Designed miniproteins, single chains, continued (5). Designs and how they scored, part 46

Each design is a single chain, and the fold is of that chain. pLDDT is the mean over its residues in the fold that is shown.

## One batch from the design tools (miniprotein)

Design m17668
Fold by ESMFold2-Fast:
Structure m17668 (fold): chain A 96 residues (1-96)
Amino acid sequence: MLERLREELRKHVEEIKKGLADSLQKAADAVENKDIQTAARYLTVAYIYATMLDLAGEKELAEKVRELIRKASEAIDNGDYETAAKYLKEAAEVAK
């Protein structure tokens, strides 16, 4: 089961990267607008794409993106939306 999923995801790694980058950019835009509910939705989608990227064999890239999302989430929890948006934009650029 998992091996078949990995094979299928490997065929679509560029689409996964695009979906990840788009979700992270939309999360950053929502954070800049202080729309934390929308930001949380896009962060959930970004985590799904990062997991798919890891399964597709891009483990190091997925780990780096997840670390940046973690830092952004900590900044959001502290009310530092400027720093959160910066980390999310950095994660989106890394995902390209």
Scores: mean pLDDT 85

Design m17669
Fold by ESMFold2-Fast:
Structure m17669 (fold): chain A 56 residues (1-56)
Amino acid sequence: DAEVERRAAVLAQLARSGGYRFDEAALRAHLRELVRTHSVDELLRRLPELIAPLLR
């Protein structure tokens, strides 16, 4: 899904801009699922919360 990949890439860039540390493969897999199950508005509002499980 080109749109899912595009949205996941944008969200990954935002996560990196926030200074978070991730395993890139895990981050991409998680973001692909988030894009599939959440609206763009929800993802932008709740991004730190939704990626928290990836933080060690």
Scores: mean pLDDT 68

Design m17670
Fold by ESMFold2-Fast:
Order: C-alpha cells, then sequence, then structure tokens
Structure m17670 (fold): chain A 88 residues (1-88)
C-alpha cells in the first residue's frame, strides 16, 4: 500500500497480511502475522508507532464487525507493540 511505503518492507508485508487475515476472520493467521509484525518492528520507534496505530484501527474494525476473537488477538498485539515502544 502507498500509505505504508516509508516503513521497512517486512513491517509493511506483515501489516498487509494481518489486514487480510482480519478481513477473512482467520484467527490463526492473525496470530501468525501479529507475531511477525512484532518481530519486524522491534527496536524501530517509527515502525512500532505506525504498527500500533494500524493494529488499533483493525481491532476497532474487527469489534464493529462482531469478530470478537480476532479483535482480542489484535488488542493483545497492540498491547505488546505499546510495551516495546515504551521500552525504547
Amino acid sequence: SPLLAPLPEEVRKALVELAKAVNQGDIDKAREYGERLLEAARGDPAALEWALTFVSILAGIAKSAGMEDVAKVLEEVADRLAEQLRAL
């Protein structure tokens, strides 16, 4: 996505795949790409801030769509992204 172009490629790829998993309601893929996102963004404050913002938006969308289990996975990923950002 042009919106994610300034981010490291692995962060951008993980965000795109996470968004696809959410759209499909795929809990296992949401967990997998959430973990990849956490690894790819580690130690990069800009990537962590963008990832946190994007995942928080996806969590809100998932809740609005009634995808409660997917929303919980995204909220856990957002919490862990916020923890990594605070540790920097």
Scores: mean pLDDT 85

Design m17671
Fold by ESMFold2-Fast:
Order: structure tokens, then C-alpha cells, then sequence
Structure m17671 (fold): chain A 71 residues (1-71)
């Protein structure tokens, strides 16, 4: 169960890193996979774990948004 949270966060981080490297196609694919895993986690994980996964993904996206806004 913690594995879905870790995988979603890993993919969200890959999306951020790909975006910063200018690989928009890889960033989009990683982002789509992260969102799919987040939906799967919501369906299969406990409410607490699903909330933790969602928070981790949103924090990564917010960090990317702050970097883009600062640039």
C-alpha cells in the first residue's frame, strides 16, 4: 500500500525533472502515470493513505508551479 504512494511520488518527481530538462513529452507521460496511480490509490488504499498520496503529489506539483512562477 505504501508502494503506491512511493511510486506516485517517484513519477511526479520524474515529471518535474523531465519538465525542467525540457522533455515535455516525458513530463506529460510521467504526470499521466502519477495521476493514474493516485486514482488507483484512492480506490484501493485506506482513506488516510489515499490522503497522504494526494498530499505528496500535490506538494510536488505546487513546487513545480512555484518554480515556473519564479522563472
Amino acid sequence: AAALAAEAQRLAREAVEAYLAGDLEKAEEANKKALALLEEAKATASPEEAAAVQRAVLATIAALGAEVAAA
Scores: mean pLDDT 70

Design m17673
Fold by ESMFold2-Fast:
Structure m17673 (fold): chain A 60 residues (1-60)
Amino acid sequence: RLSDEEKQKLLQLLSKVASPEQVTRAASLLEEDPNASNREIAEAAGVSVGTVSKYKKQAL
């Protein structure tokens, strides 16, 4: 349910705390599943669900 612009901002924020490989996994997940939950994104990026929630709010 994120716009393409919001996805790009989220991935940029994640790149500061996750490895390039983890960011690539998160990007692939968001391309395949536009309704991916914060938990699924957190698992792909190797970060906490709270971190994903915080960054989603910052991406808006």
Scores: mean pLDDT 80

Design m17674
Fold by ESMFold2-Fast:
Structure m17674 (fold): chain A 67 residues (1-67)
Amino acid sequence: AREEAKRLLQEALEALANGDVERARRLATSGLVLAGKLDMAEEVIQALQAGDVDRARALVEEALAEL
């Protein structure tokens, strides 16, 4: 589970770097849910809906640092 969550979150960061917000949202939420970080998944969804890509990236990086 931890390795799978890390992989999904790393792929989410790559998607954000490529401007693929929809793919990043799906990968980040899947990875965060798998990591048991439900509150962080909610925050990432809200950040991306607001167009705050920097905040979404910071949240995903924080989750990866904790794994």
Scores: mean pLDDT 84

Design m17675
Fold by ESMFold2-Fast:
Structure m17675 (fold): chain A 50 residues (1-50)
Amino acid sequence: MKEKLEKKYKEKLGVKELTPGQKSRIDRLAREYEAAKKVMGKEEVEKLFE
């Protein structure tokens, strides 16, 4: 999930590389995603992280 979020965030911002602060935020989001995925399923969680 972390790699997918980093790629998506790079595309959204139109940048080639993320800052260390942005990478830390993505790591936190990836952990939140994995926790939510265990409760509500992958498809529903992906809709929230659109």
Scores: mean pLDDT 73

Design m17676
Fold by ESMFold2-Fast:
Structure m17676 (fold): chain A 61 residues (1-61)
Amino acid sequence: SREEMEELVKEIKELLKQHDIKAPELLEGLEYLLSQEKLDEIKKVKETVVQLIDDRERRRA
């Protein structure tokens, strides 16, 4: 659904902001994927961002 995609994009943007990840091209890409209703691709972006954050946190622990 559109609401589900909008929530995912918002979550990804918040994760990037909280972890000081500067990726303007990624943000532009997310808006494009949302406009094209590419739910699966948006989910993959979230998985990639979460994995990156988790890997960084594990190395600090």
Scores: mean pLDDT 79

Design m17677
Fold by ESMFold2-Fast:
Structure m17677 (fold): chain A 62 residues (1-62)
Amino acid sequence: AQKLLDEGKELYKQGRYEEAAKQYEKAIELDPDYKEAWRNLAAALAALGRLEEAAEYARKAE
């Protein structure tokens, strides 16, 4: 989970938001209670303009 989160963060820093979202989704698949992964997925989706999905995933991070 941690490695996927770190890879996603690196992709996000590069502006590769779609690829970052995929890494965060994989991290959540391994650990659904990983709040940081849910938060980062929401941020990546917001950057892609997918605001409704971003809001839903941000709620999962709480």
Scores: mean pLDDT 81

Design m17678
Fold by ESMFold2-Fast:
Structure m17678 (fold): chain A 94 residues (1-94)
Amino acid sequence: MRERVEELIRRAREYGEEAARAAREGDTERAVELARRFGEAAAEAARAAPDERWRAEVVDAAVEGAKRVYEAARGDERAQRAAGEALTRALRAA
């Protein structure tokens, strides 16, 4: 269980980083798709979290990742909205 949550957190961080990169490059469609995958991975990690400590780590990763995508998407309302939706999905699952 712990190993799975760690892997899902790592996956979420990777998608978030890629989404932020796509947003910085002005690739709105890729940024939105990667932000969605980030949210899905973070939500799955939240559901798989066995205790409050792991749940808190998932929430922290989701907040940090979403904020990074949101800042990278400055001037791109669609990508910023996708980052917000990803965070909301993760928090609802937690």
Scores: mean pLDDT 85

Design m17679
Fold by ESMFold2-Fast:
Structure m17679 (fold): chain A 61 residues (1-61)
Amino acid sequence: SMEEFERLVKEAEELIEEIKKIDPVIGEVARHELEKLKEQKDIEKIKEFIKKMKEYLETLK
């Protein structure tokens, strides 16, 4: 659904901002990846992206 897509995009954007605070280069790469996923409108790929971003943030703590 459009609402689910928008919520997932917002969650991914918030995770990217957290990553950028710690590692701006990786954060910028993640932003470009999210932009590609937004163009594809693939909800499952965005969910996988969010999972990877959360795992990455855990390694930075």
Scores: mean pLDDT 83

Design m17680
Fold by ESMFold2-Fast:
Formats: sequence, structure tokens, C-alpha cells
Structure m17680 (fold): chain A 105 residues (1-105)
Amino acid sequence: SKEEDIRLLEELIRRFEQLKAWLEANPDATKEEILQKLDELIDYLRALRPKASPELQAFLDRVIDALRQLKAEMEKLTPEEAKRLALAFLDSLIGELRYRLEQLR
């Protein structure tokens, strides 16, 4: 339902904002720790997928693929560069999720 999609989008926004806050609070985080946090996020999205509408499932599949590509790119970077890339990615994704949420309201 529309109400269920709204709740799922709000949960996704909170989860991505939590990861962003963790990255900002942990300037000395290793690249391995950051990559592990992205793996945890991918696992969360996979677990959430069966509860989503078909349209939101398609969106989640695109996000999961984008996160996998982000991880592969980050593995080539320094910890500082990887963190900057992850933060930029999360900011863009949070913006997209907020836009989608507003269209449903």
C-alpha cells in the first residue's frame, strides 16, 4: 500500500542517515570498517526487499547494484578518498529517497 511504501522509505532514509552519521563521527575509521558497514547495508536492503512493492523492489535492486559498484570503486581508494566517496553517495541517495517520499505524500 501507499502507507507501507511511505514507512519503508522512511526506514531506508533513517538507515542511510545512520550510516552517514557513523562515517562523520568516525574520522579514523579504516577502509575495511567502511566496506563492512556497506555490506551490512546491502544485507539490510536484501532483507527488506520481500516486504516492498514491485516498484520499490526494482528501486532497491538498483540501489543494491549501485552499492556493490561503490564498494568495488572504494577498494581502489585510500581510506580518506573512500570515505569522501561514500559520503557523497549517501547524500545523493538520501536526497533521492526524500524526493520519492514527498511524491507519495
Scores: mean pLDDT 87

Design m17681
Fold by ESMFold2-Fast:
Structure m17681 (fold): chain A 75 residues (1-75)
Amino acid sequence: MVSREELEKEVELAMARMIGAVTELAIRRGVVPTREDVERLEEAARRAEELGDLETAERLRRLAEEARRLIEEAE
């Protein structure tokens, strides 16, 4: 049976993936991300890496780089 601590880690990973999916969808719809969005992606990537999901962490870091580029081009 999953412990509360294990469940909390699973929830954190699900939230990290959700943050990535929402930001990617926004970019696909032509919405320029904010610097706060980049900060959320970077934090989510760090948390995913700490929890051992390196694939999610790498995806979020790549998305943060794309978001940062779009912000710089729009500013």
Scores: mean pLDDT 82

Design m17682
Fold by ESMFold2-Fast:
Structure m17682 (fold): chain A 72 residues (1-72)
Amino acid sequence: SLTPSPEERERDRAGAKELLDEAEQLVKKNGKLTSRAASLISAAMLLAAMSGDEEFVKEVKERVKKIEEQAK
């Protein structure tokens, strides 16, 4: 099936949130977008896309934008 199971979707959503939490903390600590934070953001966006949850993908993109704005 091209649509993820509810269990797979929840795991991907939880994983994406954890990666974004780590990226946000790294940006806050370092005052800039580090290579590690950028990698975490990329991984979070991939997990969000894989979840098949369009509303969650929008939420993740908005959060990424805010993290990038904090790094300026």
Scores: mean pLDDT 83

Design m17683
Fold by ESMFold2-Fast:
Structure m17683 (fold): chain A 86 residues (1-86)
Amino acid sequence: MKLTITVKNATPEQIQALKNLAKELEEKGAKASLTVDGDTVTLTVDNLSPEQVIAYSLMAIGLELEGATASITFDGDTVTITITFS
């Protein structure tokens, strides 16, 4: 399965956390790529199990506790999560 996480209005600490996540996923054999465009960060990961996609989706939703707004879209084997910080 493929997971795409887009974070808008990200802080430098949140950008660093996503960079660390991308590195960890690559070390575990996933295909991870990270792009940074101003305050918008997009992490794309391929070759995840359904259970891993659910786990990372829940982790992204957990960022709501930091004052973010999260939306999740399912399209076949692709899950897209968009997080916007206020």
Scores: mean pLDDT 74

Design m17684
Fold by ESMFold2-Fast:
Structure m17684 (fold): chain A 86 residues (1-86)
Amino acid sequence: MLRELLREGNRALQEKRYEEAIRLFEEALELDPDNAVAWRYLGEALFELGRYEEAIEYYRKALELDPGDYGAEARLKEAEEKLKKL
């Protein structure tokens, strides 16, 4: 279940179905709230929708669980820059 939700969510992200990706990653987090990858992908879906404030919160959660996620760190900085230019 969890791995399938993460796989389907990532496919939805790649196909730019961001609202569906969010739903799938939220379902994954209901099964495993400490899944750093699900928090990061949820942040990525929100980032692509322009919801930068929410994306920042979820990237921070991903980094709290996995401080070595350089992808989440890079995206967090990018989202912060996006808010600064708005």
Scores: mean pLDDT 84

Design m17685
Fold by ESMFold2-Fast:
Structure m17685 (fold): chain A 109 residues (1-109)
Amino acid sequence: AEEARRAAERAREAARRAREAAERGPGEENGRRAAEAAVEANEAAGEAALAGLREGAEGGRAAAEAGRAAAEAGLAAARAATTAENAARGAAGAMGGIGAEFTGRVAIA
């Protein structure tokens, strides 16, 4: 019970860090922090699952909580990666091609 609960707490804390990193905005560093936190959450969920097998129903509930936290961290990391990719494509478009937004009223003739 205590081992699974401690692992669940670590998974939940890592999930919070992953979400916070994703919410900081696009960037390789924020994406990397979100991904690293998601890895930590998944490792903690694995520990909680193994402890839960030994600790019965209470451990099983803590393991389920850790699994949900790891899933949330993974989603945050995926969103951070998508945001970073979209930002990179936007920057490449601004440097290589000129869209309607750049040729409008902001373009100086």
Scores: mean pLDDT 73

Design m17686
Fold by ESMFold2-Fast:
Structure m17686 (fold): chain A 96 residues (1-96)
Amino acid sequence: NAEELLKQARENIEKARKYLEEGKVDESIEYAKKAVDYISQALDAGADPEEVARLAEEVLNIAYEAMKKSKDFDKQVEAAIVAIHAATLLAAARSR
């Protein structure tokens, strides 16, 4: 279960990164949201905290770049929420 959730997180991170590189900021934010949800579920399922921290940091960086590139305030807020969630998961993983 945890391994499959981490796999889903990695796939969504790769999609978020590719959409961000293509300038498709809204799609990047949506895939980053999916990635952070899978990371959260993986941590709860007993995934390796070091791998969770690594993936959470990747999502945090993607969300930060999406926030900088977005010209829509609502999307900037959505990206900021993803960044906060990713930062929270990073802290939780490092406390284990």
Scores: mean pLDDT 89

Design m17687
Fold by ESMFold2-Fast:
Structure m17687 (fold): chain A 74 residues (1-74)
Amino acid sequence: SRPKPSEEAEKHAKEGVVAYAEGKLEEAIEHFERALEADPNYEEAARQLEKIAKESKDEKVRKRAREVLEKYVP
């Protein structure tokens, strides 16, 4: 099944997008992790974390995004 994302997951994902746009990548990862905590099937948060894991210039930030993905998206 593909349920609609919860309101809480959407709120956290929006905060993550704002943090990402401001270059605050560690804060963005925290917000996307909270979105997946609220709804593990929230595709947008997982997709944003994959983008950070692949495209960030900071190895520590990329590793943190990957760790969150491995926890919620096996």
Scores: mean pLDDT 82

Design m17688
Fold by ESMFold2-Fast:
Structure m17688 (fold): chain A 103 residues (1-103)
Amino acid sequence: PVELAEQLKQASSKEETLELVTKLTGNKLPKDLIKKIAEAIYNKREELTPDMATNLYVLVALGLGASVEEAKQIVKEAREEGLFPTDDPKKVVEFVKKKLQEN
């Protein structure tokens, strides 16, 4: 949702970012990964568009230590493989881990 993405970009604390990321991921990812995603989003919020902030592949990639450019590349590869931006969170994590290991 665009409104939630704008709130995420405007978040003034790591705690607020964590709450918003938890809502965006539907609490379907491991707690440790959600925390890492929130930390990465908070630190890189100036570099993120609302579309990137709501794309689960971007969020997982950033949470696993990827740069914003690496996250963009992973999204392009996911689209080429016919994957959806909001696929099953477990599938998203497996795909992102594979792509980060190849790079």
Scores: mean pLDDT 73

Design m17689
Fold by ESMFold2-Fast:
Structure m17689 (fold): chain A 69 residues (1-69)
Amino acid sequence: MEDPEEGARILVEELKSPDPVTRENAVRAVGLLAPEGREPVRKAIQEALKTETDPESIAALRRALEALG
């Protein structure tokens, strides 16, 4: 069964990873999301950006929002 909330949570965790390869892969995964998965991920990224202080994680989260269009 599709669980867009679970997928959004996992993607945000990967975008906040200390590993740059994991962050880049998460940005790509966000860009490949089906329409039904886009809004939960967008909301989760926007919420994460309110509290994130790491510049590299912020950059990955912003790139993921750009990939969502």
Scores: mean pLDDT 79

Design m17690
Fold by ESMFold2-Fast:
Structure m17690 (fold): chain A 79 residues (1-79)
Amino acid sequence: MEEVEKDPNNADSYIKLAEELLKQGKYEEAVEYARKAVEIDPSNYRAWQLLIEAYRKLGKEEEADRVADEFLERLPKYT
């Protein structure tokens, strides 16, 4: 699948699901949906922040650090 239903709204939907799951204490599911949002729109910094937070809530500090490092690599760079 490529183009039929791909848009920023799809990533935002997964972001909202991840936030709701975090509030419910469903941290593993929150990681899953935040990860999908990042994969759909890797320029959406909110999705990266949610993924990091979800890993922190799971006590997976090493995974949170890894995601944060990947997020920094995705920031705008000079030339």
Scores: mean pLDDT 74

Design m17691
Fold by ESMFold2-Fast:
Structure m17691 (fold): chain A 69 residues (1-69)
Amino acid sequence: MKPVSREELDREVEEALELIQIAVAKIAYRNTGNYEEALKVLKRVYDTSKSPEAQKAAREAIEEIEKEK
């Protein structure tokens, strides 16, 4: 099996934190209805993320929130 390097672990942690930020923004929006704050967080993740998975999740979350508006 492929060993996990420190660089791979750091990348996975960064991706996990970005996915958590996306989930928190979605939960906050559902509880508060604060569209502007949720979009700012999601757009930041989308623009700054090095992970395709995090970028995709942020884009999908933005589309979901805009659809509910």
Scores: mean pLDDT 78

Design m17692
Fold by ESMFold2-Fast:
Structure m17692 (fold): chain A 73 residues (1-73)
Amino acid sequence: MSESDLEAESLLSLGLALRGIAKTLEDKEEQIEALKKGIELLEEAYELAEDPAIQEEARKQIEELKAEIEKLE
């Protein structure tokens, strides 16, 4: 695994952690903010990743978080 893939894997994990945190929040505005921060980390993971598996997982999670934001708005 390259240095870029290691960084991407870390960012992917942090983005997923923010998704989990968002589900525990009671305020819709706070949930949306946490999900948006998660998307930012996942987009950075996608840009840094050289491994197609990491890119695909990041892309999939970005789409799922965008869908969750749409449901909250």
Scores: mean pLDDT 84

Design m17693
Fold by ESMFold2-Fast:
Order: sequence, then structure tokens, then C-alpha cells
Structure m17693 (fold): chain A 106 residues (1-106)
Amino acid sequence: EEADKAFDAGDYDAAVKAYERELKENPSNADIYYKLGLLYLQREDYEKAVEYFEKAIKIDPNNARAYTLLGIAYKKLGDEEKAKEYFQKALEIDPSNELARALLEE
């Protein structure tokens, strides 16, 4: 909650520190890795966004949204092939994912 409040307030440095403290207590929490990925994506740190979304997916391989966001991060890094692969994986998990479908049509 403290980390989420800092993230919502745009205090990304405080959010990172709070999420890192939560991971120290629970290192297998996929949701925290997902939130760190989202935070770094918003800060346009695409390499770190990829790192954290990959950790989230390793723990929770059925998170279609994490695959979509990982694809966006790879697209921002110029890796169109990996981006397309992850958008396709997101649709395999959730065929109703309109965002992943729209991004595949780009």
C-alpha cells in the first residue's frame, strides 16, 4: 500500500524503495515485479521494464497484461520481433485482449 501510494503520487523513487522492501520480505511476489515493470515503463526505462516484467512472467506465466507490456517495452527498445512474439502470447492467454491485438496491427 505504501509503495502503491507513492507510485500513484508519481514519487517513483519512493515507490521503488517501498517495492524493494516488499520483495525483501516476499521475493516470489509476481505482482510487485509487475508493478516495478509498469513503473519503469512509465519512466521510459525500457531495459528495466523488460527485466521486471520477465521476472513477473517467470513467477506468474498466465498474466496476459504483463506479456502485452513486455511487448511494448521491447517495441520501444526497437526489438519488433520480440514485441510481436509477446503480443501473440498475450492473445493466446487472453483472446479478448484488445490492446495486444491492436499493437499486433501496428
Scores: mean pLDDT 83

Design m17694
Fold by ESMFold2-Fast:
Structure m17694 (fold): chain A 68 residues (1-68)
Amino acid sequence: KKLLAFYTGVSEEEARELAKKVAEALGLEGYEVREVPSREAAIAAAREAHEKEGKVGAVVVDGKVDAT
């Protein structure tokens, strides 16, 4: 069973490092990261990954606070 992490507002490298730590903590066999255009898209994609793909979904998003 793999972790799917959906990210926006951070680098792919940063998202991969966070996903790796979460997957290891949950005892999952691996992880995958996917870039999305918004926080709302990340939440929707994580829910769909759980409901339709039977995978563990996670959200890694940059807040509007970090826009500067």
Scores: mean pLDDT 69

Design m17695
Fold by ESMFold2-Fast:
Structure m17695 (fold): chain A 93 residues (1-93)
Amino acid sequence: DPLELLRQQQRRQRIDELVERQKELIEDMIANKTNEEIAGAFEASAIYLRSLGYDEAAKYFEKAAEAARKGDLEKAKEYALKAIEAIRDYLLS
């Protein structure tokens, strides 16, 4: 059914657009905030995601927070982006 295929494609596109926006927000935050503010934001995200059952994504945000506190902003960004990809994979499964 072409209509069902179109709806699936539109849902995927919308999820991909939201994912890209979240990645941009993470990059902006890492560029403009203190290590403690970055860590606090990632910890808040991890708590929220665990409350929703997104345990893998929460674990990555917990690792991102730890890296940010240690001043390793490259690893903090890497883990935060992995958390966003885990959310994307969950939403597309």
Scores: mean pLDDT 86

Design m17696
Fold by ESMFold2-Fast:
Structure m17696 (fold): chain A 89 residues (1-89)
Amino acid sequence: SREEVEELIAAAEKGVAELRAFLASEAGKALPEEVREKIEEILARMEEHLAKAREAFEAGDYETALEHLKKILEEEVPKLKEVKDALEA
């Protein structure tokens, strides 16, 4: 539904904002540079998909909005998890 897509966009926007804030924090700045670069690349792709999802949502194209949200969930979030798991290993 429209409400479900809106909630998913809001959740994705919050997640992106929190990750951006983390990278700007002392803890984020203390990460190895190559790790920071990988997270920044993932974040940039998430932000691009999120912008396209928002544009599609505002146009009433919920199918296209969901497709971009699925790319964040199915492609970008797993890559972020791989970076995190490597740091914790």
Scores: mean pLDDT 86

Design m17697
Fold by ESMFold2-Fast:
Structure m17697 (fold): chain A 92 residues (1-92)
Amino acid sequence: SLEELRERLLKLVDEAIKQGLLSPYSARKRLEEALEALEKDPNNAEAWLELGKLYLQMGLYEEAKEFFEKALELDPNNEEARLLLEKIEKAL
């Protein structure tokens, strides 16, 4: 469920911030905004793209790839998602 996803991701980001793995400045706000968008519309490609960018920033490349693939599934014309996916596939 989106509610469980939200709670799990918030706890993950909070723990990462507490451990010094993430900057607190924008990560929590961007995560909350993306999750709120998905709560309103689970087919919001831009929200999935933003989650992918957050995971990419955290160095979680496999999870970021899954989110970018989801964004492209919902919006095949999303140039940014395609370019970021190609960048990750080259890095992995």
Scores: mean pLDDT 79

Design m17698
Fold by ESMFold2-Fast:
Structure m17698 (fold): chain A 99 residues (1-99)
Amino acid sequence: QVQLVESGGGLVQAGGSLTLSAAVSSSSPVFVNWFQTSGPLKGALMGAAKLAPGQTFTLTLNSLQPEDTGVYYAAAYSSPTSDRSKAVAWGQGTQVTVS
């Protein structure tokens, strides 16, 4: 069973940076990417990267603007894909708020 636990969300000032982390619990290698569910970056933020069991996957957001405010999700896949419908697990979502 694959599980993703997200962390690193919060309030940041415009122009600031924030690093999101997804801790991956899996007995097998998985592919992980990040999604934004709202705002101008809605959709996949990157292609899926292969992770070893127990590895943490990070996303660094730089030069954040108020329009980057939203919920960010990590998704895990059994094979390389950008199709979110093929995800085998999702993180709980992490809120990013830019003031």
Scores: mean pLDDT 75

Design m17699
Fold by ESMFold2-Fast:
Structure m17699 (fold): chain A 88 residues (1-88)
Amino acid sequence: SAEEIEKYKEAFNLFDLDGDGKISTEEIVYVMNKLGYKLSDEEKEEIKKLIDKVDKDGDGKIDFDEFLELLKDEENPLVKKIKEVMSK
């Protein structure tokens, strides 16, 4: 729905610290840690793998459309944590 798209865009903007319209593993890790989600090195590697899976351009960053694809993996524990950020 339009409301869900707006919520996802707000979450994307939260992770997009540089405002360049793309997010990196480092930006996700930084925001998650600031919100009290202490990520292990294993969880950081998993975020990188999630990004790599949807990063069609291979630049190590994802745009909003690729971010939406990442969020479709609803069974992944890190995707669940990211969606919890969206609920706050």
Scores: mean pLDDT 77

Design m17700
Fold by ESMFold2-Fast:
Structure m17700 (fold): chain A 81 residues (1-81)
Amino acid sequence: MEEKIKLAEEYLEKAKEGDTEALANAAALARELFYEGRYEEAIRLFEGVIEAIEKYLKDNEVAPENIETLRKLIEEAKEKL
């Protein structure tokens, strides 16, 4: 597994603990994978970011990411597969 994917997965685990900075870092790494043409990995990480927001950060006052923007990126990645 590439270090970028491993790092993004580690950030997602921290995001589940309420770390909004880790969530932003995971989303940034997923976007980098998307622009590198690694669409399957990008989709998986974007889905992880959305899950973290909806299940662990839903009751937080500040939403670190726009869920609709992430869903759009997932659909764009699926169209490129």
Scores: mean pLDDT 75

Design m17701
Fold by ESMFold2-Fast:
Structure m17701 (fold): chain A 62 residues (1-62)
Amino acid sequence: SMLETIADAIRMAMRGKAPEEVIEEAAELARRGDLEGALELVRKHVPPSVAEAVERHVAYLS
C-alpha cells in the first residue's frame, strides 16, 4: 500500500541517524496514516536537509 511504501522510505532515510526504536515508531505512525506525526519524528532526529528531502519524497508518493 501507499502508506507502507511511505513507512519504508522513512525507515530508510532515518537508518543510522536515529535509534531503532524511534525509526520503528516513525514507520508505524506512517503506516497508520499519521504522516504529520511521522514527519515530526524525522525532523527531530535527522539533519534539516535530510528531513526536507524526506518530506518532498513523501509528498510525491502521496
Scores: mean pLDDT 83

Design m17702
Fold by ESMFold2-Fast:
Structure m17702 (fold): chain A 62 residues (1-62)
Amino acid sequence: SMEAIKAELMAKARERLAAARTREEAVAVLRETADEAAARGLSLEEIGAILQELGRLIQERE
């Protein structure tokens, strides 16, 4: 289901983001997550929601 895909993408992105040591690595996680989400058929609205949440996590770390 699309919900399972979103949950999988968020879980993987959170793991990768937790391992990111630099701003550049964190931004790469966002870019690659957006690319994968688009490739897996998520809408622009769903991709935007995922990126907004990941961006919030990056902001909280800095």
Scores: mean pLDDT 83

